Designed miniproteins, single chains, continued (2). Designs and how they scored, part 52

Each design is a single chain, and the fold is of that chain. pLDDT is the mean over its residues in the fold that is shown.

## One batch from the design tools (miniprotein)

Design m5788
Fold by ESMFold2-Fast:
Structure m5788 (fold): chain A 107 residues (1-107)
Amino acid sequence: LEEAEEYYKKGIKYFEEGKYEKAIEYFKKAIDLIKNDPEVGKSEKGQELLYKAYLLLASVYLRLGKYEEAIKVLEEGAEFLEKQGKLEKAKELREQIEKLKKALEKE
């Protein structure tokens, strides 16, 4: 969990610096650590960190104009949280997907 938190913090730092490719790298590293450790993935803190990492990863893709990638990572996060029984957080990610799809329809 601590290692995933450090990668998440590095992702935020690079995102704030406008280093989007590095931000993506570190958010993905945080997500991968949580998903590949069943004890961390089932923990409340691990699920909270995963939720936040997916939201920020999607935000980085949106800054790069990669809307399909943003939707894909939000879908991946929602599916993982649903499998862990975190239905409310999964619903929040699905609501972000719907808002993004609607925003892409209206110009």
Scores: mean pLDDT 81

Design m5789
Fold by ESMFold2-Fast:
Structure m5789 (fold): chain A 103 residues (1-103)
Amino acid sequence: DLIEKLAEELEEAARLLREMVEAGPEVSSELRAEFTEEAREAMELALEIKETGTEEEAELAERAMEAVGEALGGANKLAEGISEEEARRAAEELEEVAEEIRE
């Protein structure tokens, strides 16, 4: 089920983003690359679900896309040394959307 795979990808992205927060502005390029790949996979799955899923699944996918966008923005600001707080909040949002998908 694509929606369940989306929940799994969102949880993985959140975990990696939390690791980036712990590393701070000197986060490794490898960790950042892993996060970026998971975020892109989540976005791709969400787009597919939005086009092929039910109305309820499409709404969850839209929220997942918003959460992933915020997470990518937060990761960029973290890597630039601008803000750690936004990345932390984005990780929480990814986890929240994943939890709602499973219900």
Scores: mean pLDDT 83

Design m5790
Fold by ESMFold2-Fast:
Structure m5790 (fold): chain A 82 residues (1-82)
Amino acid sequence: SEEQQRSLAILVDYLADYFKIEDKNHPLIVELAEILLKRNKYDANKAAMHFLIVFNDEKLVPKEIREGTKEDRLKHLIKVLR
């Protein structure tokens, strides 16, 4: 729906800015945003909060992943949230 597309655009912009990725159409950013929105009934604010909780949980995102590359962080988040 148009509302779901708006929520996706908002969350993609937020995640791209958070990871300092210039390409807002980056496939991993879009995939992560879609997974988060689906888990949060397309509520962009709840999806962003869910992202922050998961990303800052050392049991879900170990230090070596957090301190690694942006791509490794995105791939790991996609894997644990699927």
Scores: mean pLDDT 86

Design m5791
Fold by ESMFold2-Fast:
Structure m5791 (fold): chain A 71 residues (1-71)
Amino acid sequence: ATEETKKAMEIAKKLEPEVKAEIEEKGPSGEVLQRQMKKLIETLKKAGASERTARAAATGMLSDVVTEYLK
C-alpha cells in the first residue's frame, strides 16, 4: 500500500468507534450509511487522501462495521 493509503486506513480505524456507535443506536439504514460515508470521505480528504483512496477506505470500514453488526 502507498503511504497515502496507510494514513487513510489509520484515520478510518480511529473513526470506527464513532461509526459503530451510530449504527448500534440508529441501525444501518441508507440514511445513516450515506451520512457516515460522506463524513468519512470528507475527513479523509481533509487529511490529504485522494477521493479514490478516501472512498475505498471509507467503504471498507463501513462494510466491516455493517457486516459485524448483522452477525
Scores: mean pLDDT 80

Design m5792
Fold by ESMFold2-Fast:
Order: C-alpha cells, then sequence, then structure tokens
Structure m5792 (fold): chain A 92 residues (1-92)
C-alpha cells in the first residue's frame, strides 16, 4: 500500500504541474483538484498497471490524511473531488 501511495503521489504531482502549464487561467479549486486526481488515477491504472481497487484504497487514505490537515473549506473541496474521482473509476 505505501508503494502504491508513492506512485500515486508522483502521478498527482505530475498531473498538477501539467494542468498548471496547460491552463491560461486558474481553474476553480474543486475543478483543478478533481482533474488532478482523475488524471493521476487514470495513469496509475493505465501506465503503472495498478488495479482500480488498489488506486481507490490509496486515494481514500491519502485524501483522509489531507482532510485532517486542512481548513474546513479545503477539506470540503478534497472530499467532493474524491467522490467525483471515485465515480469516474466506477464508470470505467
Amino acid sequence: MEEIKRILLGQIQRAGAELEAESTEPLPELELVTQVLIRAARRAIEEEGLSEEDVLRALEEMVKTLIANHSPEIAEILREAFERTKEWLRER
């Protein structure tokens, strides 16, 4: 699980940098976080060969940790972004 979290963190960092470079204007925070998580999850499954179940589990644990360490406003954004990412994974 820790190795999966490391892979996912690397993909999140990559997706964040790419989305910032692609955007001529800042996206709303919820949209930005959602797109980062979806892109990272997609690559973890498709490029790294991780299972959907392992990616979902790792993301859930990472998001719970972030929620505990951020303001209520950011926590709400993180929770909503994760729910949207989870729904995307189910639709695959």
Scores: mean pLDDT 80

Design m5793
Fold by ESMFold2-Fast:
Structure m5793 (fold): chain A 62 residues (1-62)
Amino acid sequence: SFSAEEIEEARKFLEEQIPPAKEELKGREAEAAAEYAAVHAGTTPTSELQKLYEAAVKEIIA
């Protein structure tokens, strides 16, 4: 499982790079998470990193 600190750091990274509107993320959460995980990892994110960013996207939407 990911720590709250790791999720918060990923959330801040998303908000700093591209401040997405809540409605734009809603409906493309998995795709957005994969894109941000790929940016973080280079080109191919690990499944764990992708899950971390999915959690971060859900926090932004909530």
Scores: mean pLDDT 65

Design m5794
Fold by ESMFold2-Fast:
Structure m5794 (fold): chain A 81 residues (1-81)
Amino acid sequence: GEEEREKAAAYVEKAQEALKAGKYEEAMRYGSEASKYGLEAMKKFTEEGDREGMLKGIGLTIAGIGLSVEAGLKAGVEGEG
């Protein structure tokens, strides 16, 4: 659970950095990885009975999805106006 949470958090940071740099495709990929590891962390913490860890995993999953969606929308809007 914790290892997956740490990986998800690292990918959220990478997605945020890529997004700030205008590297939208890279930000989408990192956001997707963050959501995958966040979901895995949530699952493992749920099996361990760690509600706090589960909520952190959910938060990282949502953050990863949000960053990926934002990057995709910005790429489309900047390309089309």
Scores: mean pLDDT 82

Design m5795
Fold by ESMFold2-Fast:
Structure m5795 (fold): chain A 79 residues (1-79)
Amino acid sequence: MVEIDEEILELANELVLAVLAGDRERAEELIEKIRELDPEAAERMEEHARAAFEAKDPVRAVAHAFALLATGVDAAMKV
């Protein structure tokens, strides 16, 4: 079975919570921590986080948060 990177999963979960809370500064800090582990995943997650913060509709914001989480899980499953 593929090993799960627990650190990436924990950072991804915290990032989703920060995005849902509207905490841009916290989200930026978490993205930089993920970038040290997986730059490609961090770039994709940053795009989803930005889209969630820019969303005027709560449903769209939640959809972007789910895409963010899915990207984090995918990155964690690579190791």
Scores: mean pLDDT 77

Design m5796
Fold by ESMFold2-Fast:
Structure m5796 (fold): chain A 92 residues (1-92)
Amino acid sequence: SLADLDRQADLLQRKRDELERMIKEDAPVKDILMQMATLSATMMGFSIHLKLAARQGLVSDATVADQQTLLDDTQDLLNKAYKIYEEKKKKE
């Protein structure tokens, strides 16, 4: 449903913000990894639901484009977090 997709988008944004906060505050590497895993799982679920909603005609092309931008931005954040993880791992 549209409401389910909106809830998943909100959850994705919240988990993305938490990962950014953890990185900014130099959280322990294990906590960053756990948040990355949680964000990746949420992103995968959201991507599947968006694809299904689009196929069912439940969302406009504009909404699909906006939500795809959110997914792309989330992947960029995960890529940045992984680089930070590698740097911290080398210092241990």
Scores: mean pLDDT 83

Design m5797
Fold by ESMFold2-Fast:
Structure m5797 (fold): chain A 63 residues (1-63)
Amino acid sequence: MKIYVGEGDGMYYAIVEEGEKVGAGAGPTKEVAVANAKASLKNAEKHPEVNELLINAAKEALK
């Protein structure tokens, strides 16, 4: 599992990759952002479209 964490505007953003699955999350701490990203990764199995929107938002916030 590959984890990317960044900070922007007083908030943390995380992207988690496991094989072809990608999850994204945000939170007030690195731990919360990573936990939310892992939850999003699990949701990618049921709702890939929703997960893609979250990933795109997190990528824009990190850059």
Scores: mean pLDDT 72

Design m5798
Fold by ESMFold2-Fast:
Structure m5798 (fold): chain A 100 residues (1-100)
Amino acid sequence: SELEELRERLEEIRERIEEARRNNDKQAFLESVEEAIRVLEEAAKVVDEETREILLGAIRTLRRLKEEVESGTGPSLEEKADIVLSILELVIAMLDSLLG
């Protein structure tokens, strides 16, 4: 299903963010967060209204963290990556629940 493909893409993105965190790679982090936003926007089109509101909230938080990295504000890259990873883990678990 489309949701299974999006879920698999989020897992790959999660792994890339974990690698960017380990390597302190700001560019890889920004590219991975942008890809996560695109995947979540696609997921939001095919889920129920309640799930969509949660995904839109996640997208807003990811955009804020991306902007903070670009402007050099807020917590460290490692702390921002930990927040992104927590969001992706929650979304993946939610999609897994919807799939089976």
Scores: mean pLDDT 88

Design m5799
Fold by ESMFold2-Fast:
Structure m5799 (fold): chain A 81 residues (1-81)
Amino acid sequence: SKRDFLETMLDSLLKDDKSAKTKFTPEAREKLLERIVKRSENKTTPQELLDVLRDELTKVGLVAGNATLVTAEDVEKAEEL
């Protein structure tokens, strides 16, 4: 349920970014989702889950910058932020 919620919200945010010329590779998406799930282990409310998800997306955005494609390497670099 928590994982399903996070996956649905991640996919929604990736689709709804109207400024996004940037796409995630399948590998990047999976790495980011697993990180969000792990970081959310002690979170219970939808608001707490969304806060984690937005924070992780922000970190990836800082690493990827103006790139048209976000790779698994970009997600790994974002883990250090």
Scores: mean pLDDT 76

Design m5800
Fold by ESMFold2-Fast:
Structure m5800 (fold): chain A 87 residues (1-87)
Amino acid sequence: STVRSSVVEMTEEDFRAALDEAGLPVPPPDASRKEYAEKAGEALVRLLRRAGIPAELVEAEALSDTQGRFRLRLGGGTTLDFILSLP
C-alpha cells in the first residue's frame, strides 16, 4: 500500500459546494466538529466515486476547531492520509 500525507485547504464555500454535489445536507449550526469532519469525509468519498475513482472512508477525525484528518482507501490498495482545513 502507498500512503501519502498532505495538508489541503477547504474554504466554507468549497465545503458547501462539496456537500451539495454529494447530495448531503449542511450540518446544523450546533453540530460538533466531529460531525463536520465526518460530513466532509463522506462528501469527498461520494465525489470521488462519481468521478469513477473507487473510494472508501476509513477514518475521519476532528483535530481542532479548524482542522480534520482523513484516511481514504482507493482502488488497488492505495490509501490517502491527509488534513483538511474545515470551516
Scores: mean pLDDT 73

Design m5801
Fold by ESMFold2-Fast:
Structure m5801 (fold): chain A 71 residues (1-71)
Amino acid sequence: MEKVVGVAGAGGRLGQEAALELKKQGYTKAVLIDADPEALARAREYLEKQGIKVLDASEVKHLDRFVFAGV
């Protein structure tokens, strides 16, 4: 089963870089968290193009890892 990571601050560059690094480590599924919904939508589109499957928080009962990269 693929591992799921939660990324806080995912709308920012550091959150996006953290998600891409974790994908290299096998975290191909992510829940993205950010206070800016437009930045979050752009981050989702970008990361899905990079091969990360973005999940809604409601779809995930457990996170294998949580990363805070927020501003």
Scores: mean pLDDT 77

Design m5802
Fold by ESMFold2-Fast:
Structure m5802 (fold): chain A 64 residues (1-64)
Amino acid sequence: VSREELAEILAEELGISMETALAFLAPLSLAHLRGLTPESLQRYLGISRETAERIHARLRELLA
């Protein structure tokens, strides 16, 4: 899974640019990204639980 694919999901779900989404992902390792929970996404991105759960579901599908 590429960072670009993950950034696309974030950009779409959060209504932000691909550049901003890539910046959010930059400090995270691929192992860390695979271990993300809806709770950690909510805390890291400052988003609603509902949005975090949608992003997490899409990430799980992509990382399976």
Scores: mean pLDDT 76

Design m5803
Fold by ESMFold2-Fast:
Structure m5803 (fold): chain A 94 residues (1-94)
Amino acid sequence: MEKEKIEEEFLKELKEISDRIENEIVPKFERLDELSREELEELRKLLEETIERLKKLLELAKENNYPQELIDTLEGTIEKLEEMLKEVEEKLAS
């Protein structure tokens, strides 16, 4: 069934993104004041890539009429990562 394949690919991507946020983005962001310029540039790229991947998942969730709770969670996560990206960009501008 085509729907089951889409759901499996969606869940795999969501897990990979969640693992990236928890294990790479959040720990680096918590140490934002301690990061070198190179580490800030790496974090900026990681945030940009993760935001793009989440936006693709959000579109897929909307197209497949996934639960509103999931859509709201994806939108909220994107907003938080965009706020984090702004703070990283402000540090890079300093």
Scores: mean pLDDT 84

Design m5804
Fold by ESMFold2-Fast:
Structure m5804 (fold): chain A 99 residues (1-99)
Amino acid sequence: SVARLSRLTGLPRATVSALLARGISREDLIDLSTEVGVALLRMAVLRVPQALVDAFLAAVARAVEAVARSADPKAALARLKAALQIPDPEEALAALRAL
């Protein structure tokens, strides 16, 4: 259900519903959640300031909404996942903001 995916991914129900309606799969959403979790764990290990973590999460939320509105949601999701995989937190944030 949308409610279960919302709980698993941390995304709002409306966002999950929009992404599924646009052809993003359940596996795509779980993969996205995993990539965000890995990036947050990396930031925790590096002891990144909370202000940068907050900015990163806000940028992720905006980028996810952009995926839902994209003409090619799967290509947009691939770009989002690539940005999340950048090891440097400031470079990752800049890449997310460019989406």
Scores: mean pLDDT 86

Design m5805
Fold by ESMFold2-Fast:
Structure m5805 (fold): chain A 88 residues (1-88)
Amino acid sequence: SAFMEELEKLNEELLKKLEPLREKMKELGITSPESAREKGEEAEEVYRKLAEAYVKAAKEIIEKLKEKGLLTEEEEKEFEEFVEKVRK
């Protein structure tokens, strides 16, 4: 469907933006916020940058889906809550 096709495109854009940070996380063995803290300051910095990049990309994706009329009010709220949770 049109929804799945747009979601796939936006997900590909998100993964592309996050790929350098995700590769660095793999290199450092970071799988969670807790593991990042355990691995020290550099790992925490990488995780923080990934979280910031995710929040920014997620807001852009939400806006694009909303513009295309593919996002319900409830889905928009769920995505906004998820973004806030990641930011904290």
Scores: mean pLDDT 69

Design m5806
Fold by ESMFold2-Fast:
Structure m5806 (fold): chain A 79 residues (1-79)
Amino acid sequence: SSETEALVERLTEGLRDVKKEAILEYLREVKHVSDEDLETLATKSVADIAEYLVRVAGVDTEERAEEAIRRLRELSEEL
């Protein structure tokens, strides 16, 4: 849907400067993604991970996308 595409684009841009290590830590600790899925996602682009967040990991509203970007930027600065 156009709404899903807009959320993926927003997350992709918002996570552009976020360290991949922070994204993977967020997926593991906050979204409880399995080790098998994390291994796969570690090989993917930020855009592909953004699509996963929207379609699979419940980042399916503008409010949730904004919160995820904020938390991921904070995590990235700590690493």
Scores: mean pLDDT 86

Design m5807
Fold by ESMFold2-Fast:
Structure m5807 (fold): chain A 100 residues (1-100)
Amino acid sequence: SERERLERRLETLRRLLAALRAGDLAALEEVLREEYAIAHGSDVLSPEEEALIRERARELLANRERTIADLEFAIRLIELRLEGADEEELLELAEEYEKK
C-alpha cells in the first residue's frame, strides 16, 4: 500500500538524519547500501557500487547542514501526507522550499 511505502521511506529518512546528526559515516553507508539493494532488487553489490555508496555517504556528511535541512523538509512532507494533507498543498510547499 502507499501508506506502507511512505512509512518505510519515513523510517529510512529518519535513520539518515540520525546518522548525519551523529556524524556517523558507517551508519550512513549502511542505510544507503540497504536503499540501493531495495531499489535494484539485489542484495549483491559490485565493488564499484560499494565505492559509489561510500562516496555518496562522504558527500552527504561533507554537506551536513544542507543535507540535514533537506531531510527534515522531506520528513515533514511525508508526515503531512500520512496525516491526509492535500497533494496540491504539498507541491506548493516543495516549490517554496526549492526557491531557498
Scores: mean pLDDT 83

Design m5808
Fold by ESMFold2-Fast:
Structure m5808 (fold): chain A 80 residues (1-80)
Amino acid sequence: SSRQQQIQQLQKQIQQARDNFSDKLQAGDLQGAIQEAQQLKDLYQQLYSVSTDPQLQQRAQRQIQQADQLIASLQATMAG
């Protein structure tokens, strides 16, 4: 597949994982939400690795950092 096709496929998977994450939060499934946030982080790491666009890479890095913060916040909520 072309790099652009790989990026488009990853973006579709990211959107699906975001939708799944929202569904888990709405259901009160914090463990499921953490798993979807981990999936989002992995997908953004893949997007960063395949992209040659510096702006897209910077956006992916920011989303990875936000996913890490979100995972930590959800884990703290479950522990407290």
Scores: mean pLDDT 89

Design m5809
Fold by ESMFold2-Fast:
Parts: sequence; C-alpha cells; structure tokens
Structure m5809 (fold): chain A 74 residues (1-74)
Amino acid sequence: MSLDEKVKEVLNEGYLRLVEAVRNGASDEEIDAIIDETVKRLSELTGDKNEEKHKALREALRALAADHRARLAA
C-alpha cells in the first residue's frame, strides 16, 4: 500500500469515528480526542511536523463534527 493510500485510510477512519461519536452524543472532549489522535497518527505516518497543515486538518475535522452535530440537533 502506498503512503497516500495509508493517509487516506487514516483520514477516512478518523472521519467515521467522528460521525459515530457525534451520533452517540459524544462530548466536545471526546470529539477533540478523536481529532487529536487522527492528526497524531498522520504525523507519525508521514513524518510531517508542519504545524500549519496540522492546524488546518484539526479545523476541518472540527467543522465536520460541528456540522454533523448541528444536523442531529435540528
């Protein structure tokens, strides 16, 4: 499996975990933990320590979690 395929799998796994957590009424702390774990796994996999990329990814995943939570609350 290529590095790009592994990155895609980690991102997809993180996204699915966020969707399930939101569906199950997870706290903000639990959601942030899933986001942090996903970013950490990607950093370890790629060796990329670019803080701007990590910040952008955290913000994107947090926005996805917030969107899902808003849809469930509506």
Scores: mean pLDDT 79

Design m5810
Fold by ESMFold2-Fast:
Structure m5810 (fold): chain A 75 residues (1-75)
Amino acid sequence: MSAAELYRELVELLENDAPVDVILEQAKRTVRALVAEGRLDEARAVLKTTLDYLKSDPNATKEQIEEVEKLLEEV
């Protein structure tokens, strides 16, 4: 599956307020595909969007937020 297809699915999940764990897994898949394609700025943008969403959702755990922050430092 292409990074573009994964990103579209992620946007649909965010728009429909999908469960945090589902959004996080889709974001990780999208970021891995973007990194593999050399699209590092877009990978960082996806991580930033995901982080903002997690910080706004009361069901997001500190561990999930820290995981995204760590991934953003690695990209």
Scores: mean pLDDT 84

Design m5811
Fold by ESMFold2-Fast:
Structure m5811 (fold): chain A 89 residues (1-89)
Amino acid sequence: YKISLPDLSVLSNVQKLEAARLRALMGDIEGAIKMLEYILKNDKSLSPTVKELIKKAIEKLREGDIQGALEYLDKAIEEVKKEEEEKKK
């Protein structure tokens, strides 16, 4: 299948992080890293805590520690969800 990446500019930060997490689970480590780097560069509204968690996930992916990366991504997703659900209106 030709799977096109969705237009990342229309996705929420949670959806972007979930997409990166899914790519890591599927073994697309390079795609996961690129997506996380895109989030860090383009989403100025991310809290410092979320940015640090994303950076840690990238480091773990580069080390081949997929389990560690997923744990950091799960924490980042939870943190973003708290802010975005409150600001959804």
Scores: mean pLDDT 74

Design m5812
Fold by ESMFold2-Fast:
Structure m5812 (fold): chain A 100 residues (1-100)
Amino acid sequence: MKPSEEDNKEFLTRVALGELITQSIKKKGKKEGKSQQEIDDKAKEYLKLITEFPKEVKEELLKMTEEVMQAYLEGKDQFKVKLKEFMDYFDKVVKEHKDK
């Protein structure tokens, strides 16, 4: 059976979510003068934290990731806006869930 377009889209969206988080941590870490090991450790921490988020938060992150991917295909300005919205939401939920 060929995977459905929906199955392929879900898989790619999950991969894109992990990549967006990893790249964001790398960009911030480089700006802050962090070592590659510190960046990698923080990426692992954040990826683990995502698995512990409530279902509603996980679904919103996947939806926002899909919006960022779609915006990337539409143009640079749309991509920047959606990426900022994703990063702002992710930072908010990390703060809310890092203390439990």
Scores: mean pLDDT 74

Design m5813
Fold by ESMFold2-Fast:
Structure m5813 (fold): chain A 68 residues (1-68)
Amino acid sequence: MSPEEIEEEKREKEILKLLAEAVARLRTASPDEAAQLIAELAKRLRELGESDEQVAAAVAMLRDLFAA
């Protein structure tokens, strides 16, 4: 059980790090560049072993922040 908890925490930390970097880059990106950055983030999240639902949630969050 503890190993699963450690893996989840590690994934959350990496996700937050990637999201923070994506948000920072989105601040200086054009709409077209923003779409590319979000797509690259989705690929990296899948590489970390995240589910399609987790990836979709992260993408939706970034799109919401960018569109707001």
Scores: mean pLDDT 74

Design m5814
Fold by ESMFold2-Fast:
Structure m5814 (fold): chain A 56 residues (1-56)
Amino acid sequence: SLDEIVDRILAELGLPESMRPRVRAILQGFLDLGFDEELAVRLARALMETEIMFAS
């Protein structure tokens, strides 16, 4: 499920549960653009890593 993918991204990036809505929204956004699940996950993860870098 989408939530299982979000759980994995949060765990892999060491993100708190407060970031769940943001990760979910980014992942869903890429899926809505027609990207396949594997590519959407890779893009969502890369974007989250970038946001973390700039927020720090």
Scores: mean pLDDT 82

Design m5815
Fold by ESMFold2-Fast:
Structure m5815 (fold): chain A 98 residues (1-98)
Amino acid sequence: EKEKKELEEAEKLVEEERERLADLSEEEIEARIRAETDAAAARALAQIEADGDRAEAAALARRAAEELRELAKTLGRGVKQRLLALAEAYERLAAHLE
């Protein structure tokens, strides 16, 4: 469902990051994670505002954040930081919607 779809997108981001990690410095990885998570959060907010159902959107965002944090527990540094940053973006989005 929507939660599963968001988790699948997170897994896709993990796969992409693995391909890039070997050639990137820690600073470059952090900059990329920030830029991509900021863009994803902005898109999610715009979609939620268009739909008008803030309560359901907030619940979904909180669940997505929780799933991303669980995934992050088993992954290496660059990928882990990306998932944690995305989880924080969703948590802030949920708080804003509530």
Scores: mean pLDDT 64

Design m5816
Fold by ESMFold2-Fast:
Structure m5816 (fold): chain A 66 residues (1-66)
Amino acid sequence: SKREERVLRTGQNAVDLAGLNGPDAYGKMTGDFNTSRTYIDNGDIDKAEQIALSALGTAMDMIIAR
């Protein structure tokens, strides 16, 4: 669905942004993205979106806190 595509894009953006901060940050956000994808697979789109947005916020905070 359109919402699932948006959640997947949000999670990928979090991973990409974390990658700019190094492999440890990349690994953590990849883990969070995988958790979000598991919620999509279980049909819990609300939880998937919450996790993806939280991951993106964390990745953005890593850049802002510089």
Scores: mean pLDDT 83

Design m5817
Fold by ESMFold2-Fast:
Structure m5817 (fold): chain A 81 residues (1-81)
Amino acid sequence: SEKEEFQREVVELVRAYLDGDLERAKEILQRMIEKYKDNPEIVKIIQEILEVLTDPSLSDEEKRTRLARLLQKLADEINKL
């Protein structure tokens, strides 16, 4: 299902981030933008996740906190589809 596919993508994204593989994390997020391109609100949330992960002014703790919040918001929007 769409929700199961999304859950797998989120698991891969979080794993890549925790492994320090920022390039893999960006690849996953870019694929999600293409997949959800017809849903502007979803695209906006994914772009915010990209900005958080690449922001050099944020600590790892701040990035984790913001990522968790944005992933929950993203899940809520996908559940409306």
Scores: mean pLDDT 83

Design m5818
Fold by ESMFold2-Fast:
Structure m5818 (fold): chain A 65 residues (1-65)
Amino acid sequence: MSGGARTARAEALKGGASEGGAAAVGQAVDNGMRLDPERTLALLREGGGGEAALAAVEAQLKRRP
């Protein structure tokens, strides 16, 4: 698993998400890494916040291939 997915899941749990919700968040980050790993990693490093990283990954997931 990528570190980003693990971190996103931990952030969701801290926000009060269920384990299932947190797993979904982790999946979203992992999927973002598959769609555009360079951009996803850059946003994780640059933004420093889980919200910024999650927003970027979610935007990629919502874009149709």
Scores: mean pLDDT 57

Design m5819
Fold by ESMFold2-Fast:
Structure m5819 (fold): chain A 120 residues (1-120)
Amino acid sequence: MSIEEYAIEVTKKLIENYENDEKIEEITKETIKWIEENKLSAEEVLKFVETMVEYGLKYVEESDLSPEEKIKILQVMWGFLKKILDYYAKKKNDEEVKKKLEELEDELGERLSELARKIY
């Protein structure tokens, strides 16, 4: 399975299980194990994360879900991505991964703010 195919598969699982904290934790552990077993480089981890963000944002934007459901999905995705990037940053001390974590914090924060404005 390609990095991009696995990123899309993981994103779909998170979207399907966004209200199931136990399943999200399981998916997170399985994904970290997959990254470790396949010995992904920093560049490959960033490609994985970018693919997940692109697919997840497109899904949320094109879906008929309520703004509240969209916010929950994005929060679950952010929590997941932060765990992956924090794990990799600690193990590799990689400045590009740290920079990507900051960029994703800003991007998802802006998107959550846009959705919150539609609710209130």
Scores: mean pLDDT 78

Design m5820
Fold by ESMFold2-Fast:
Structure m5820 (fold): chain A 96 residues (1-96)
Amino acid sequence: LEEVERERIAREEEILARLAARYAGKSGREATREALLEAIDEALREGVLSEELARLVRETLRVLLEAPEEEREALLARLQEETERVLEEERRRLEE
């Protein structure tokens, strides 16, 4: 199987987990925003995140910072499901 692609998927999962941990561990919108933006920029520069995953992470950030609280939970759940679908599809490519 393709070790390079397997390693890339593993790094994408690790980066997403780190982003989630940073958000959970921080208080205050501004500190969380800066940490997430730096992590996203870093991952994009290294080519670790696919463009589709990068788009989903950016949308998640926008929802967390800008969406009304009553709509936020529904939007986050939708984005989480789409992120999991993309990751599963990438893994399925390796199985093919």
Scores: mean pLDDT 61

Design m5821
Fold by ESMFold2-Fast:
Order: sequence, then structure tokens, then C-alpha cells
Structure m5821 (fold): chain A 77 residues (1-77)
Amino acid sequence: MSPREELEREIRHLEEVLRTLEAERQRVRQRREELRRQQPDSEEARKEVEELDQKIRGMDAAIGELRATIEALRRAL
């Protein structure tokens, strides 16, 4: 397989991973906003919001890294 075909395949794979992660992040963010708005004073909701904040931070880091990697690979084409 040519180096270009390998890079194109890798880019497609990472774009699929990125799409899945962005969709999951949006879902987590929506759940956090709903809890924060509907049950702001609930202890259970407060704990869940903190857990979702941790997940969002992790996802943001992963998304940033994936986007940087995809951009670098695209420049290599």
C-alpha cells in the first residue's frame, strides 16, 4: 500500500473517532446543562454535574489532540 493511501486511511479513521467523540461530548454537555438548569440545588445533580465536568475536560483534551493529529497528517499528504 502506498504511503499516501496509508495516510488517507489513517485520516479517515481518526475523523470517524473524532466524530464519535464530538457527538458523545455534545450529549454529555446537554445532560450537564439540563441538570444545572432544572435541578441546580440538588445534591445528586451537583455530584453528577461535577462528574460530567471531569468527562468534558477529558473529552476536550482528546478532541484537541485528535484535531491536531488530523491536521498534521493532512499537511503530510
Scores: mean pLDDT 83

